# Designed miniproteins, single chains, continued (5): the designs that were tried, part 10

Each design is a single chain, and the fold is of that chain. pLDDT is the mean over its residues in the fold that is shown.

## One batch from the design tools (miniprotein)

Design m16317
Fold by ESMFold2-Fast:
Structure m16317 (fold): chain A 89 residues (1-89)
Amino acid sequence: MKLREALSEEERERVRELAERAREVAEEAARILKKKIEASENPSQEEIARLVAASLLAVAAETAGMLGEPLEAVEGILEAAEEMLEEAR
């Protein structure tokens, strides 16, 4: 397990874009959960589980990208996280 080897400029930009998307998913999941708690809506265990799963998948995608996993695989994990976030809205 090692940090990603030297990349082309296009690949570096792609990794940066995927990392930014992962961060946005994690921040949005936290925002939705916080809003529901502050509104005293007592989010269901399923809603909490989906928001947590979305955040964890986003972190996994960022980590996999940094470790040199194929960008297509990283993007697939991130798309799954984004879908879980949409289902929690």
Scores: mean pLDDT 70

Design m16318
Fold by ESMFold2-Fast:
Structure m16318 (fold): chain A 100 residues (1-100)
Amino acid sequence: SLEELKKEIEELIEEIKKIFEENNDKRGLAAAERLEELIREAFSKEKISEEEDQEITRAMMEVYMIARETLDEESAEKVAKLLSEIGKKLREAKKLKEEL
């Protein structure tokens, strides 16, 4: 289940990166890549700490803010929806890691 959640989150991040790339948004792409690295690091650990959870939340907020500033309304809404799904899957992963 952790492996499946990681894969699903990676696919959602790739979709966000594609949206920024299609809009030639280098700042958004860099923010999404930073989010990807933080999530990858969190999955490599036995537990996702509160500090790590906060760092990921801040990175997600940065991606959302950039999308709202640089993308059209439809594209920004797509990014927001993808971030919401990532957040749900991260909460599931955190719970599973606590039970292991």
Scores: mean pLDDT 85

Design m16319
Fold by ESMFold2-Fast:
Structure m16319 (fold): chain A 86 residues (1-86)
Amino acid sequence: MKELMEEGKRYMEEGKFEEALKKYEEALEIARERGDKVGEADALDNMGDVYLAKYKETGDKEDFEKALELYVEAGMIYLEVGVKSV
């Protein structure tokens, strides 16, 4: 999972947003399968970063909306985990 997140970041730096999304989607599925809520939120947050980067290059407002939705979902999971951790 950590290696998938690092590969996704590398693809983003190269402007390869589709490849970055694939790596983060794989990380998301692994996190969900393991019940890793922090990993799930991390993957969603990074996917949001990909859509935001796409929006900055293309001006596609659908990419901006997807980024916001992903950030909100990740944020809600982080808050839930933080509360449950005491």
Scores: mean pLDDT 82

Design m16320
Fold by ESMFold2-Fast:
Structure m16320 (fold): chain A 99 residues (1-99)
Amino acid sequence: MEKKRREGLMYVSSAGMYLVGAAAVGTGTVSYLDKKDKKLGEEAKKKADEYIEEIARYVEEAERAYRQGDVEKAKEYAEKAKELYKEMKKWADEMIKKA
């Protein structure tokens, strides 16, 4: 049980790292686009906030699973946070190319 709790905590930590990364990607993308076109910056901010909110939700679900001792569910939500973070980075690249 204790070893599984440590594994669950590592998944929660990973999900949290993707949330921090998403905030950095969002801030950088919005700042870059806002300097080129205020409307593109506003649209990017709305989309970045949506990604960050969804990743934050996955972090909360991973933490809930960890507290319940459900390591597999914590891993599932950490992987969802990772995939959404990868999608956000792809979105950021596309928005920068569009500008």
Scores: mean pLDDT 85

Design m16321
Fold by ESMFold2-Fast:
Structure m16321 (fold): chain A 65 residues (1-65)
Amino acid sequence: SELEKVIEESRKKFREILESASEVLEEKAKEGRERAKGKKPTEASAIEIRSVGEGVDEAIRIYKE
């Protein structure tokens, strides 16, 4: 069935988008933690929050493409 092929191709594309978005979020969270290393708690939290926020913005960008 042509419909079944379209559905499976759409699932594959959606999985690839989610995987790419998830990888960016994980990498940005890791970068934030590394940059926050050795900083005072308030400064560390601000760095981590900012890095995660950048990751969310990038993930949204990937999803919209």
Scores: mean pLDDT 81

Design m16322
Fold by ESMFold2-Fast:
Structure m16322 (fold): chain A 98 residues (1-98)
Amino acid sequence: SSITEIIGLLLRAIGELLDAERLLDTDPEAAKRHLERAIRLLERAIDLVEAMGGDPAAVAAARAHLARAREALAAGDLPAALAHLRAALAHIVAAVRG
């Protein structure tokens, strides 16, 4: 089921975001790796939600936040990247719920 795959991706992404938050001040390089993994998981989840006919406005908002998270990571702004990935996650959940 595509819904089961989406839930699995979101749970894994939540785990990566929690690990990143824990490591932000003590190990920024490890935090960055967790944020990069979260981006890949959320990108796959958005693609599946879009393919299943999820809310286009919520999908677009999630994609915009993923783009902002990638820009923040490139700039070394890990707290901003984390905030945008959390926002992307919320929009993906909204897109699935309809």
Scores: mean pLDDT 91

Design m16323
Fold by ESMFold2-Fast:
Structure m16323 (fold): chain A 74 residues (1-74)
Amino acid sequence: ATDEEIDDAVADINAAIIVSLVRQGKVEEALEFARRLATKPIGVKTLRRASEALRQRGYTEVADEFEKIAEEAA
């Protein structure tokens, strides 16, 4: 596997965790996880994937906050 393939897999797993937390109503836990990830090399990719997945599910306000964190980290 390439570094890009590993990064994609890690980003997908982390995005799935974020989506799961938001779906459970644990928005603050999801945002804290996102802020921790933003300090890591994979963070921006993860946050953008999570934002898109949340937006597609109708969690637009949470998606906007994740996008803002990703933009601030980029």
Scores: mean pLDDT 80

Design m16324
Fold by ESMFold2-Fast:
Structure m16324 (fold): chain A 76 residues (1-76)
Amino acid sequence: SSRLRLARAGLRAALSRIDAGDNDGAIDILETLKETVPELRESLDAAIAAIRAGDNDAAKALLQAEIDRLDAELAA
């Protein structure tokens, strides 16, 4: 559960960076999170690709979906 809480915190931090207009900061957080929680690599790569394409709405939707999934696991 500590790993899931760490992942959720990182995803929320990345969302906050996108909302602040700091896309590079969001990518840095997600790249670090890929190393710390390799199980999320596929989802994080998709979000990073969306940010790099300038599709912040798609990136935020992907990150929120992953947060919602982790919230469900933490509630179980």
Scores: mean pLDDT 86

Design m16325
Fold by ESMFold2-Fast:
Structure m16325 (fold): chain A 105 residues (1-105)
Amino acid sequence: SLLKQAQQLFQQGQELLAEARRLLEEMRRMVRDPSSSVDEIVETARETLRKANEASNKFQQARDLLIQAGGPRSQIDQAFRLGAEAGSIGVAAAALAVSVRLESR
């Protein structure tokens, strides 16, 4: 059913978002650590962006299926909010990577 598929996508999105949050925090720790290389920070940024984008896509797909199925408004709104959070994590990771590269010339 569309509702069951939406629930599976929503769950996958939440798992990917949790991973993206963890990776962004790891990036922030690496930036504060003078022993971290620019290459390591950039690689972590790529993984963070990948997870954040995957999470955003899963929440968008879940939201679209929830709308089609006439699912709960609260869950549709939650999928939108969590998708927006995933987007913000991606932007933060990209900005941090650019900052580190500029400081390294």
Scores: mean pLDDT 88

Design m16326
Fold by ESMFold2-Fast:
Structure m16326 (fold): chain A 69 residues (1-69)
Amino acid sequence: SLVDRLREALARAEALAKQLGDPSAERMVANARDLAELGVRTGPGQVEWSLRTVESLIEVLENALKSKS
């Protein structure tokens, strides 16, 4: 389901933010989680939007990790 994909994406984003060790990145992921929780309660369009937002954040975090390494 979209909700399951969203949970997996959030877990991935959290792991990446922890690897970066950047409090700003961790805060961005926490904000994305809060918005995703609202999306699940609001409707399917918000769940889809939240998933795309988290997937974009994962890409940004992965690129940041590559640059740090």
Scores: mean pLDDT 81

Design m16327
Fold by ESMFold2-Fast:
Structure m16327 (fold): chain A 68 residues (1-68)
Amino acid sequence: SEDLKEELERNVKLVIKTYKDLPFEEIKAKVREVVDALMAFHGITDPEERKELEEFALKLAEELYKKS
């Protein structure tokens, strides 16, 4: 849902702000952990939805990291 993507966006922004001095590969690992935690919290088990949320989060993280 859009609300879930907004929650994910807030968490991704926090990861970038907190860990901006780390290599992007390490930030990607932290972003994946956030996606996993959010999916577990909301009971999401659909592989297609998981893939969409991960792709959304990683794309956002890359855009924010490049601006830093």
Scores: mean pLDDT 83

Design m16328
Fold by ESMFold2-Fast:
Structure m16328 (fold): chain A 101 residues (1-101)
Amino acid sequence: MLEELLANPDSVAIFFVTSRSDFRMLDARRAHEAGRPVVLLVGSKSPKQDVEGIREEAERLGMTLVVGDFKGNNSLDDTTPEDREIALRKLLEAGKELLEK
């Protein structure tokens, strides 16, 4: 639960989002406001306007965004294991940087 993540100082809150208006953006904002390191994760195969909206919101709020080449929102392409691995590595690196003072 979000409260459990906020109680652990070594944790990073990760939210997979599909658009700027995604309900998970509200939980991401709550975690960020509570002082938790937050990483937003979005698939590059999502509509460009959704990826751009998430990027703009992340930059505005100072949250970290990871864009991976995986199935996001209504993509016709399957996510390859390689694309997913690259996205997960980017996510790990972003989380590591946020946990370092």
Scores: mean pLDDT 64

Design m16329
Fold by ESMFold2-Fast:
Structure m16329 (fold): chain A 94 residues (1-94)
Amino acid sequence: SREEQIARLEEALALAEELKRAVEAGDYATARELHGRLFELLMTIPFPSTEAFTAAVNALAAAHRAIEAGDAAAKLRSLDELIGVLREIKAQLE
């Protein structure tokens, strides 16, 4: 249902915010665990379109690549982009 989609998007937003806080704190063990949970959650959300799903997954992938490059600032920017994408998708469902 639309209500279930919104609820799962709210869970994804909460996880993305927690992931951002872990990265800001330099807690990369927690960040790695939260990244995995967020990816798994995104795979279970019935997104309104393939484009919306692809945008969310690509934003999360960009955040992962940034931290592998050792650029925490770039990772935080990518997570902000992911949060923005998830908020826009949620707004479209409301």
Scores: mean pLDDT 78

Design m16330
Fold by ESMFold2-Fast:
Structure m16330 (fold): chain A 115 residues (1-115)
Amino acid sequence: MEEAAEAARRGGETAGRSGDWREGLRGGGEGAKKVTELGKGISGSSAGASGLSAGVSTGVGARLGDVEGAAEGGRSGGEGAAYAGERGGEENGEKGREGAIEMGRAVERAGRRGA
């Protein structure tokens, strides 16, 4: 899960650093996919992975119309993963929550710099 969360974080950082939201969201999507795949093998963590994936998907859709919407999608994904992480287990959920929140913040920074 750490590796997948780190990939999502790096994706958001890339968007923030270069202003290239497309590359940032691709990285975030890859990270969310890896978290989902890891969750399939670990009971109690898949719920957090699902929340993160949904948030990334929403962010991508919103970006077709608005940079600020992409930042909201990242935040929603982070919130969903955090909520599901509490239910799915403290140990695995905490790492998923941390990665999702960091990704959301990175996407938010990218939105602000793109404005």
Scores: mean pLDDT 46

Design m16331
Fold by ESMFold2-Fast:
Structure m16331 (fold): chain A 93 residues (1-93)
Amino acid sequence: MDERLKELTELAIEFLEEAAEKKMSEEEVEKKIESSEEMKEALELLEKYLAQAVAEKTGKRTEKTPKEELKPIEKEAVERIEKKWREVVAKER
């Protein structure tokens, strides 16, 4: 029900998918995201949740938001962005 989060997630996914097809480096992807105000806003919003998900998987110590505070849509957004990001990185090898 968070249409804004869903819209930002779709925007980020489309960008990452295009970057993967063009085989852009992780640095190039990040630079292009920063050049776009909309994508920068989308990344900043999702980065907060993505950092928590990454910290849980890697065991790194970071400021955690309680899992109960994450809405299903937010959790799905984090997982989808992470999958697309990993695909972009993997294609660059």
Scores: mean pLDDT 57

Design m16332
Fold by ESMFold2-Fast:
Structure m16332 (fold): chain A 82 residues (1-82)
Amino acid sequence: MVEGVGEAMRALASILDGDSEGATESIKDIVEHGKKAIEEGDYKSAYTLAKLAIELAKKTPGTPKEVLDEAEEVLKKAEEGL
């Protein structure tokens, strides 16, 4: 099953608590799991993780553009592998 579910739950908890910094760190971890999935040829997991990271980033005020850009790059690579 897709790694990064725990990080997604932490991101949601941080968003609910108003902890934008903690949410951003969890989103970064989801993006890193997505990159690893691409390296392993698991494009379906990478697609799911990238979509999740992008949606969480949109709900997290102050998420760095670099994090969103990296998530979108993972999404693009996953789509090319599907």
Scores: mean pLDDT 78

Design m16333
Fold by ESMFold2-Fast:
Structure m16333 (fold): chain A 62 residues (1-62)
Amino acid sequence: MEEEIKKLAAENKTDDIEMARVAAAVLIAVDPTPESRKAAEIGLEQKVGSMKTLEMMKELLA
């Protein structure tokens, strides 16, 4: 799981790798559904905000 998160952060080369990694880790650990993982990947791909990714994750988990 941690290895997968590191790969997602590295592959998407976000400006905020640490934030993207944390957001992805939270989503995958709390709700490891395919939909949640896809949201994490989309957020990492979007350079406009690893912070936005975390917000999207919280919305999906609601």
Scores: mean pLDDT 54

Design m16334
Fold by ESMFold2-Fast:
Structure m16334 (fold): chain A 67 residues (1-67)
Amino acid sequence: MRKELEEYIEKVAKHNGLPVEDVRKAVEEVMKEKGISEELLLKHFKAMFGEITDVKEQQKIRDEVTE
């Protein structure tokens, strides 16, 4: 897993009071089941943490993650 994606997994785990390992496992499972790339998932996390503020870009990322 990419270092930048690991950093977001740690942030999500800390924010939700969950073990990092549980969040990592859930992320890997979602990637396998939905065929989502690490790059697409990283964009999704960036949008969630306010690094992508454009509403249209956020919606496009969500559509790519959910399909």
Scores: mean pLDDT 71

Design m16335
Fold by ESMFold2-Fast:
Structure m16335 (fold): chain A 102 residues (1-102)
Amino acid sequence: MKKDIEALEHISEAIRHLQEAIEALKNGDVETAIQHAEEALEHLRKAYELTTNEDAKAWIERAISHAERAIQAAKEGNVDEALKHLEEALRDARYAYFLLLS
């Protein structure tokens, strides 16, 4: 279905941005990490709207929640908490990607 292909493209972009956010945060670039996490969040929200796969939606929703928590933790200077939530968002986004390929 065309909508599932578009959802896959958005999840792929979200995964890329989450990886960039993790790398930036590990390098001490908190501002760049927040920017990439916010871009990932936008793509996750688009994927959630586009997909009709309820299982994928559940994993996307988890990824959204973790990305939002990561952004908040980063803004508060809690780098370890931000990294944990970015890694959890990345894992959940990858799982949603695999479900949409099925």
Scores: mean pLDDT 90

Design m16336
Fold by ESMFold2-Fast:
Structure m16336 (fold): chain A 67 residues (1-67)
Amino acid sequence: MSRAIATIIAQELRVIGAELEGNKEEVIKDLKDLIRTVKEMAERGEIDPETAERLIKRYEEKLKKVK
């Protein structure tokens, strides 16, 4: 489980880094990349559909709050 989850964690850390820097454009970009990565992993069966749906929804809600 492993590599897929490690990739998601690494990308989440990039979002946090961008938030700490106050770089809204980078936060938006990194969140969009995260959503795409999770969708691709779910399509390949690397993560459970339920987990993917929960993560995507969370990231989309974060994205909507970025002005």
Scores: mean pLDDT 80

Design m16337
Fold by ESMFold2-Fast:
Structure m16337 (fold): chain A 63 residues (1-63)
Amino acid sequence: SMAKKLVDYAIELQEKGEFVDEVPQEYIDAAKALQPAVEELGKTFSGSGKEKVKAALYEVAEK
């Protein structure tokens, strides 16, 4: 799914240290915990990059 891919992408960027506007560690931890829900969201989610990952996480968290 796209949402799951973006979550994994954000985690990878954070680990590599190439993330200029670093996503707080709390979001990375939330991404791991919410991965199943994010995967379901990804069925209709479209986008790319860190902003879409953050948006997907926020939307799932607000559910």
Scores: mean pLDDT 54

Design m16338
Fold by ESMFold2-Fast:
Structure m16338 (fold): chain A 75 residues (1-75)
Amino acid sequence: VKEHGALAAQYAARGEEALRAGDLQSALGHYQKAADFYQQALAEAEAANDTSLVKKLQAQLARVQDQIAAVQAQL
């Protein structure tokens, strides 16, 4: 859980940096990896019945999915 959540946050940060640099393709790739790791962390948190962590991960996953949609709309 901690490893996948940390990796997701790192890829989301890389996506933000790429987006600020105007590199939409790199931003999309990084956000997609972040979403994959957040989904893995969410599944682990659900299996552990950690309701507070599930809510936090759902919010972070939704934010990354919104950013993916926004980047795709510009491509």
Scores: mean pLDDT 83

Design m16339
Fold by ESMFold2-Fast:
Structure m16339 (fold): chain A 98 residues (1-98)
Amino acid sequence: MVSREEAREELRLTAEAVEALAEEVPEMSEKELQIGLIAQALSAIGAAWMAYQAGDEEAAEVALEAARRLVEATDEEDKEKVAEVLREVAERLRAAAE
């Protein structure tokens, strides 16, 4: 069984990776950004699964919503809006890790 501490660490690591991606957005090609967003969405799904296994359904729901928002961001043409979504997602994941 996944511990709550392990689930919280995964949420924190995912938040850090999403925040790092936000910093790189201005320099990325459209294809690189799409791949990056999908990769982080997969990480968020993994974090959601670990949170669910640890019995933290609220954190799991936050991580699932994060994955959804990251996938939706692949349709956004404005890089500044994509970076804002990434920062908001990172903040919510970090809050869920508490």
Scores: mean pLDDT 87

Design m16340
Fold by ESMFold2-Fast:
Structure m16340 (fold): chain A 64 residues (1-64)
Amino acid sequence: RNQILSDMLDAVNAALRAGASKAELVDILDSYPITSFIMGRLRDGIKAASEDDIAELGRGLASL
């Protein structure tokens, strides 16, 4: 569980640093089995986010 979340966060963080699009971030998230509330919330947040919201989310994730 924790390992899957950690791998997902690492992949999302790397993609955000590379300037990935919202669609690419969603694809990365959907590549992982959603096994926790946090994972589901992250996916839903990215799907609902604007470009500015995604930049803010990226900074938030980098602080983990």
Scores: mean pLDDT 71

Design m16341
Fold by ESMFold2-Fast:
Structure m16341 (fold): chain A 91 residues (1-91)
Amino acid sequence: SELEEVLKELEKLREEYNKLAAELEEAIKNKDIEKIKEIKERLEKLLEKLEELYKKLVELEAEPLVLAEATLLIAGAYADVLIADSVIAKL
């Protein structure tokens, strides 16, 4: 189903987010400004994909818990972009 395909994409984006979040933590520990900037750009692209996927989930009448999960991923990605910006500004 179309909903099943969108749910698989959500899981893929979650896995991508988890990898980027771990890479960001390591780059911050290493004070690697170039790597932090690279990861920030990738997080911003991921955020755009998550927001577009969220619209599809709403259109397909996904269950409230699925919408909540997508909302938390969007919030997490957004928070990490803000953290990256803050660290870049101080280094």
Scores: mean pLDDT 89

Design m16342
Fold by ESMFold2-Fast:
Structure m16342 (fold): chain A 69 residues (1-69)
Amino acid sequence: SLQERIDAEVELALLIIKATVSKLAGDYENAVKYYEEALKFAREHGFPQEVIDRIEKALEEAKKKLEEA
């Protein structure tokens, strides 16, 4: 349904916002956590591969920063 799709898009956007804000704040532990949640959510809800690829790249960058901290 349209509502289910909107709810999924909002939930994914919120997870990505939380991850990105955490990353910008230098909180790489929470950035990794929220990007992992976003990636799982995107895969489970059938989001386009382009969206999944962007989240995977952001997650790998956050993981690398966590290792450097």
Scores: mean pLDDT 88

Design m16343
Fold by ESMFold2-Fast:
Structure m16343 (fold): chain A 94 residues (1-94)
Amino acid sequence: MINSVEEIVDNLMKLVIESKLSFDEIKAMILHEMRELAAILREQGYSAEEILETLEKFRKLMLEKLKEILSEEQIKEIEAAMDEELARIRKELE
């Protein structure tokens, strides 16, 4: 069972702030969460389109919140990594 995308993002941001994660740890955590979320939704019988819509919402919300704590250069790096992971997941689903 998955939480809402908003709850997932809120829980991850709490972990980032409370655990004082490094930039590399934050990036690794986000990419791992994207893969896990895609796998869980696929197992639950969601369509490729629905999975990709959920991941796009996750990406948007994560980037919005991370802009408050990360530099502009770090945000660009994470955004690029998330876009590459989305493209990979899309190919695996389609």
Scores: mean pLDDT 83

Design m16344
Fold by ESMFold2-Fast:
Structure m16344 (fold): chain A 97 residues (1-97)
Amino acid sequence: MKAEKIKETAIEAVRDGGERASQLLEELGHKEAADFVRNAARAAVEQIKLSDDIEQAKKIVDAFVNLLRRLAEEYPEAREGLLQAADEMKKKVDEAI
């Protein structure tokens, strides 16, 4: 059903976006920030799995998107890649709804 597909898309988007963001930060020497993003993505995925509806899942995705946007301000060298990961994640979830 469409609702199940949207939750699956949200989980995949967070996993993919989190992996890309953490890899970029690690490649730039920011291992602590990379570990933080990886842990935040895992927490977001678990919260999406426990969410009762699409609105809750979307809110969790939006929170993670905002986390990546905030990190883009703190790590200028990673800014473009982090913003791209955040925007792609939001677009995939919004297009699935």
Scores: mean pLDDT 85

Design m16345
Fold by ESMFold2-Fast:
Structure m16345 (fold): chain A 104 residues (1-104)
Amino acid sequence: MTVAEMNEEIRKVMEELGLTSEYSQEEIDHIIALAIAADKDRDGTISREEAKAMLRAITPLSDEEIEALIDEGDVNGDGKLDLREFVLLLHKLYERYPETRPHS
């Protein structure tokens, strides 16, 4: 998947989840950038290890807190997050830990 295809798909996921009205355009662009960066293989699927690496980079959370958040996001329990699950994970992160929300 190309970066442009990833951008469009993640934006559609956010629209379907009703999140585009809850975030500014800058915050939406940041969330898209995080999802693209986490999906190293660009296959539209984010591994638990990719998600952990991203969360460690953007938050001061402990490994235990990160693991618990990913466990909540991995709804299918298959060890991977699709783009929808990852966007929901970021939304839950920003709700539970508002200090992690992107600020310009």
Scores: mean pLDDT 76

Design m16346
Fold by ESMFold2-Fast:
Structure m16346 (fold): chain A 78 residues (1-78)
Amino acid sequence: SDKEALELLKEGLEAARKGDAEKAIELFTKAGLLIPGMSEEMAERLAKVLTNAALAGVKLTPETALAAMKSAAAVEKS
């Protein structure tokens, strides 16, 4: 569900804020895999992109991260 994905994205953003890139990638990948139409490869690629953005100081929320993942899944499915 979106609620489960948002909680994982929140935890991933907190891990990235603490500099734990490995944990952030793991949590973002798990969140991505909860999105219908998301492939494992796409989830892993998006997890790395979101982690790098957060580490670079881009202000992300769980909601904006989820929206980005849903948009990517919709484009891949189309």
Scores: mean pLDDT 84

Design m16347
Fold by ESMFold2-Fast:
Structure m16347 (fold): chain A 72 residues (1-72)
Amino acid sequence: SSLELQKKIVELLRKAKEGDEEALEEARKLIKEALQTINKADEEKAEEKVEELIEEAEKMSEEEIEAEIAAS
């Protein structure tokens, strides 16, 4: 489900903030795939949106990330 995918992406982004470069790369791939599937966006637009979402996630506190998971 989309909620399970969202939770997995948030967990990967949390690990990426802790220095897990592999988790960051996996999160990028999952976000790109989700954007291509949901929005039927071309590859270039999907890549731009992935970078925006990762940049926003990097600005989120651990408490904000946990709140997003709890709200899902």
Scores: mean pLDDT 67

Design m16348
Fold by ESMFold2-Fast:
Structure m16348 (fold): chain A 110 residues (1-110)
Amino acid sequence: SARAEDEKLLAAVEAKLAEDRARLAANRAAFAAHRSQLSPEQAALLERQLASAEATLAAGEAALAQARADLAAGRPIAPRARQRLLLTTATASSEVFVTERMLASLLRRA
């Protein structure tokens, strides 16, 4: 049923966003621990990437909260909302991965 599919989608999105939130927190901790080893330009670039990842992840979490509220109120997830939720989740994962790769690259010489 559409409701069962929506519930499975929300569970999968929640798990993915929680995983990416934990990875972003680890990336922030690694950046803080090694900030003094980076040039000002490298630190500024990583700060911007971390801020971008945070904004995208927060948007995904907000979209998930709204979709859960809609289902709780008996409203199905609209196709546009479903697509936006999937795209935002994928974008958040990509942003977190880019941050992780940048940290690994910059800290490889420490």
Scores: mean pLDDT 87

Design m16349
Fold by ESMFold2-Fast:
Structure m16349 (fold): chain A 65 residues (1-65)
Amino acid sequence: DEALRELAKDIYEIAKLFGLDLPPLTTREDIRDALNALSKKVFGEELSDERADELVDKELARIKK
């Protein structure tokens, strides 16, 4: 999925800004885990699975060119 690949790149760029090392992001589940890790690092709060899934869907929709 091209949109998923683009989203993974965006997440990697943001994670790099906060000094967070992420594993390879190849699946939707990897991306949700990465968003949760970012939320913990930046805000000190865990994302619910529902919230993380909503964020993935929102960003995938934005990547549609």
Scores: mean pLDDT 75

Design m16350
Fold by ESMFold2-Fast:
Structure m16350 (fold): chain A 111 residues (1-111)
Amino acid sequence: GLEEAKKLLEEAEKLIEEAKKALKEGNVEEALKLLEEAIRKAFKAGMLFLDEGDLEGARKAIKIIEEAKKLAEELLKTQKLSKEQELRAQLVIGMADLVIGVLSLLLKKAE
């Protein structure tokens, strides 16, 4: 429901702030884990917002996923990564693109 969507969005926002801190501290593995969880929670929130007709909530969820993607791209650009960490960051970016596409398509159909 709408309250679950709002809670998931708030949790995703907190995970983004924790990921920013992990990146600043050079903790690549923790940052990637936090970004993956933020994208999953924001996607679920966006889907629930769309179910409830809250288009603004869904747009906020998309913005959180876009921020997670930007942080993963920054991680690829600024950090020395292992081959496994580089692949994981690329997978995070791909996952973000996929779920942004899904939510954006559903938003357009709801308008």
Scores: mean pLDDT 90

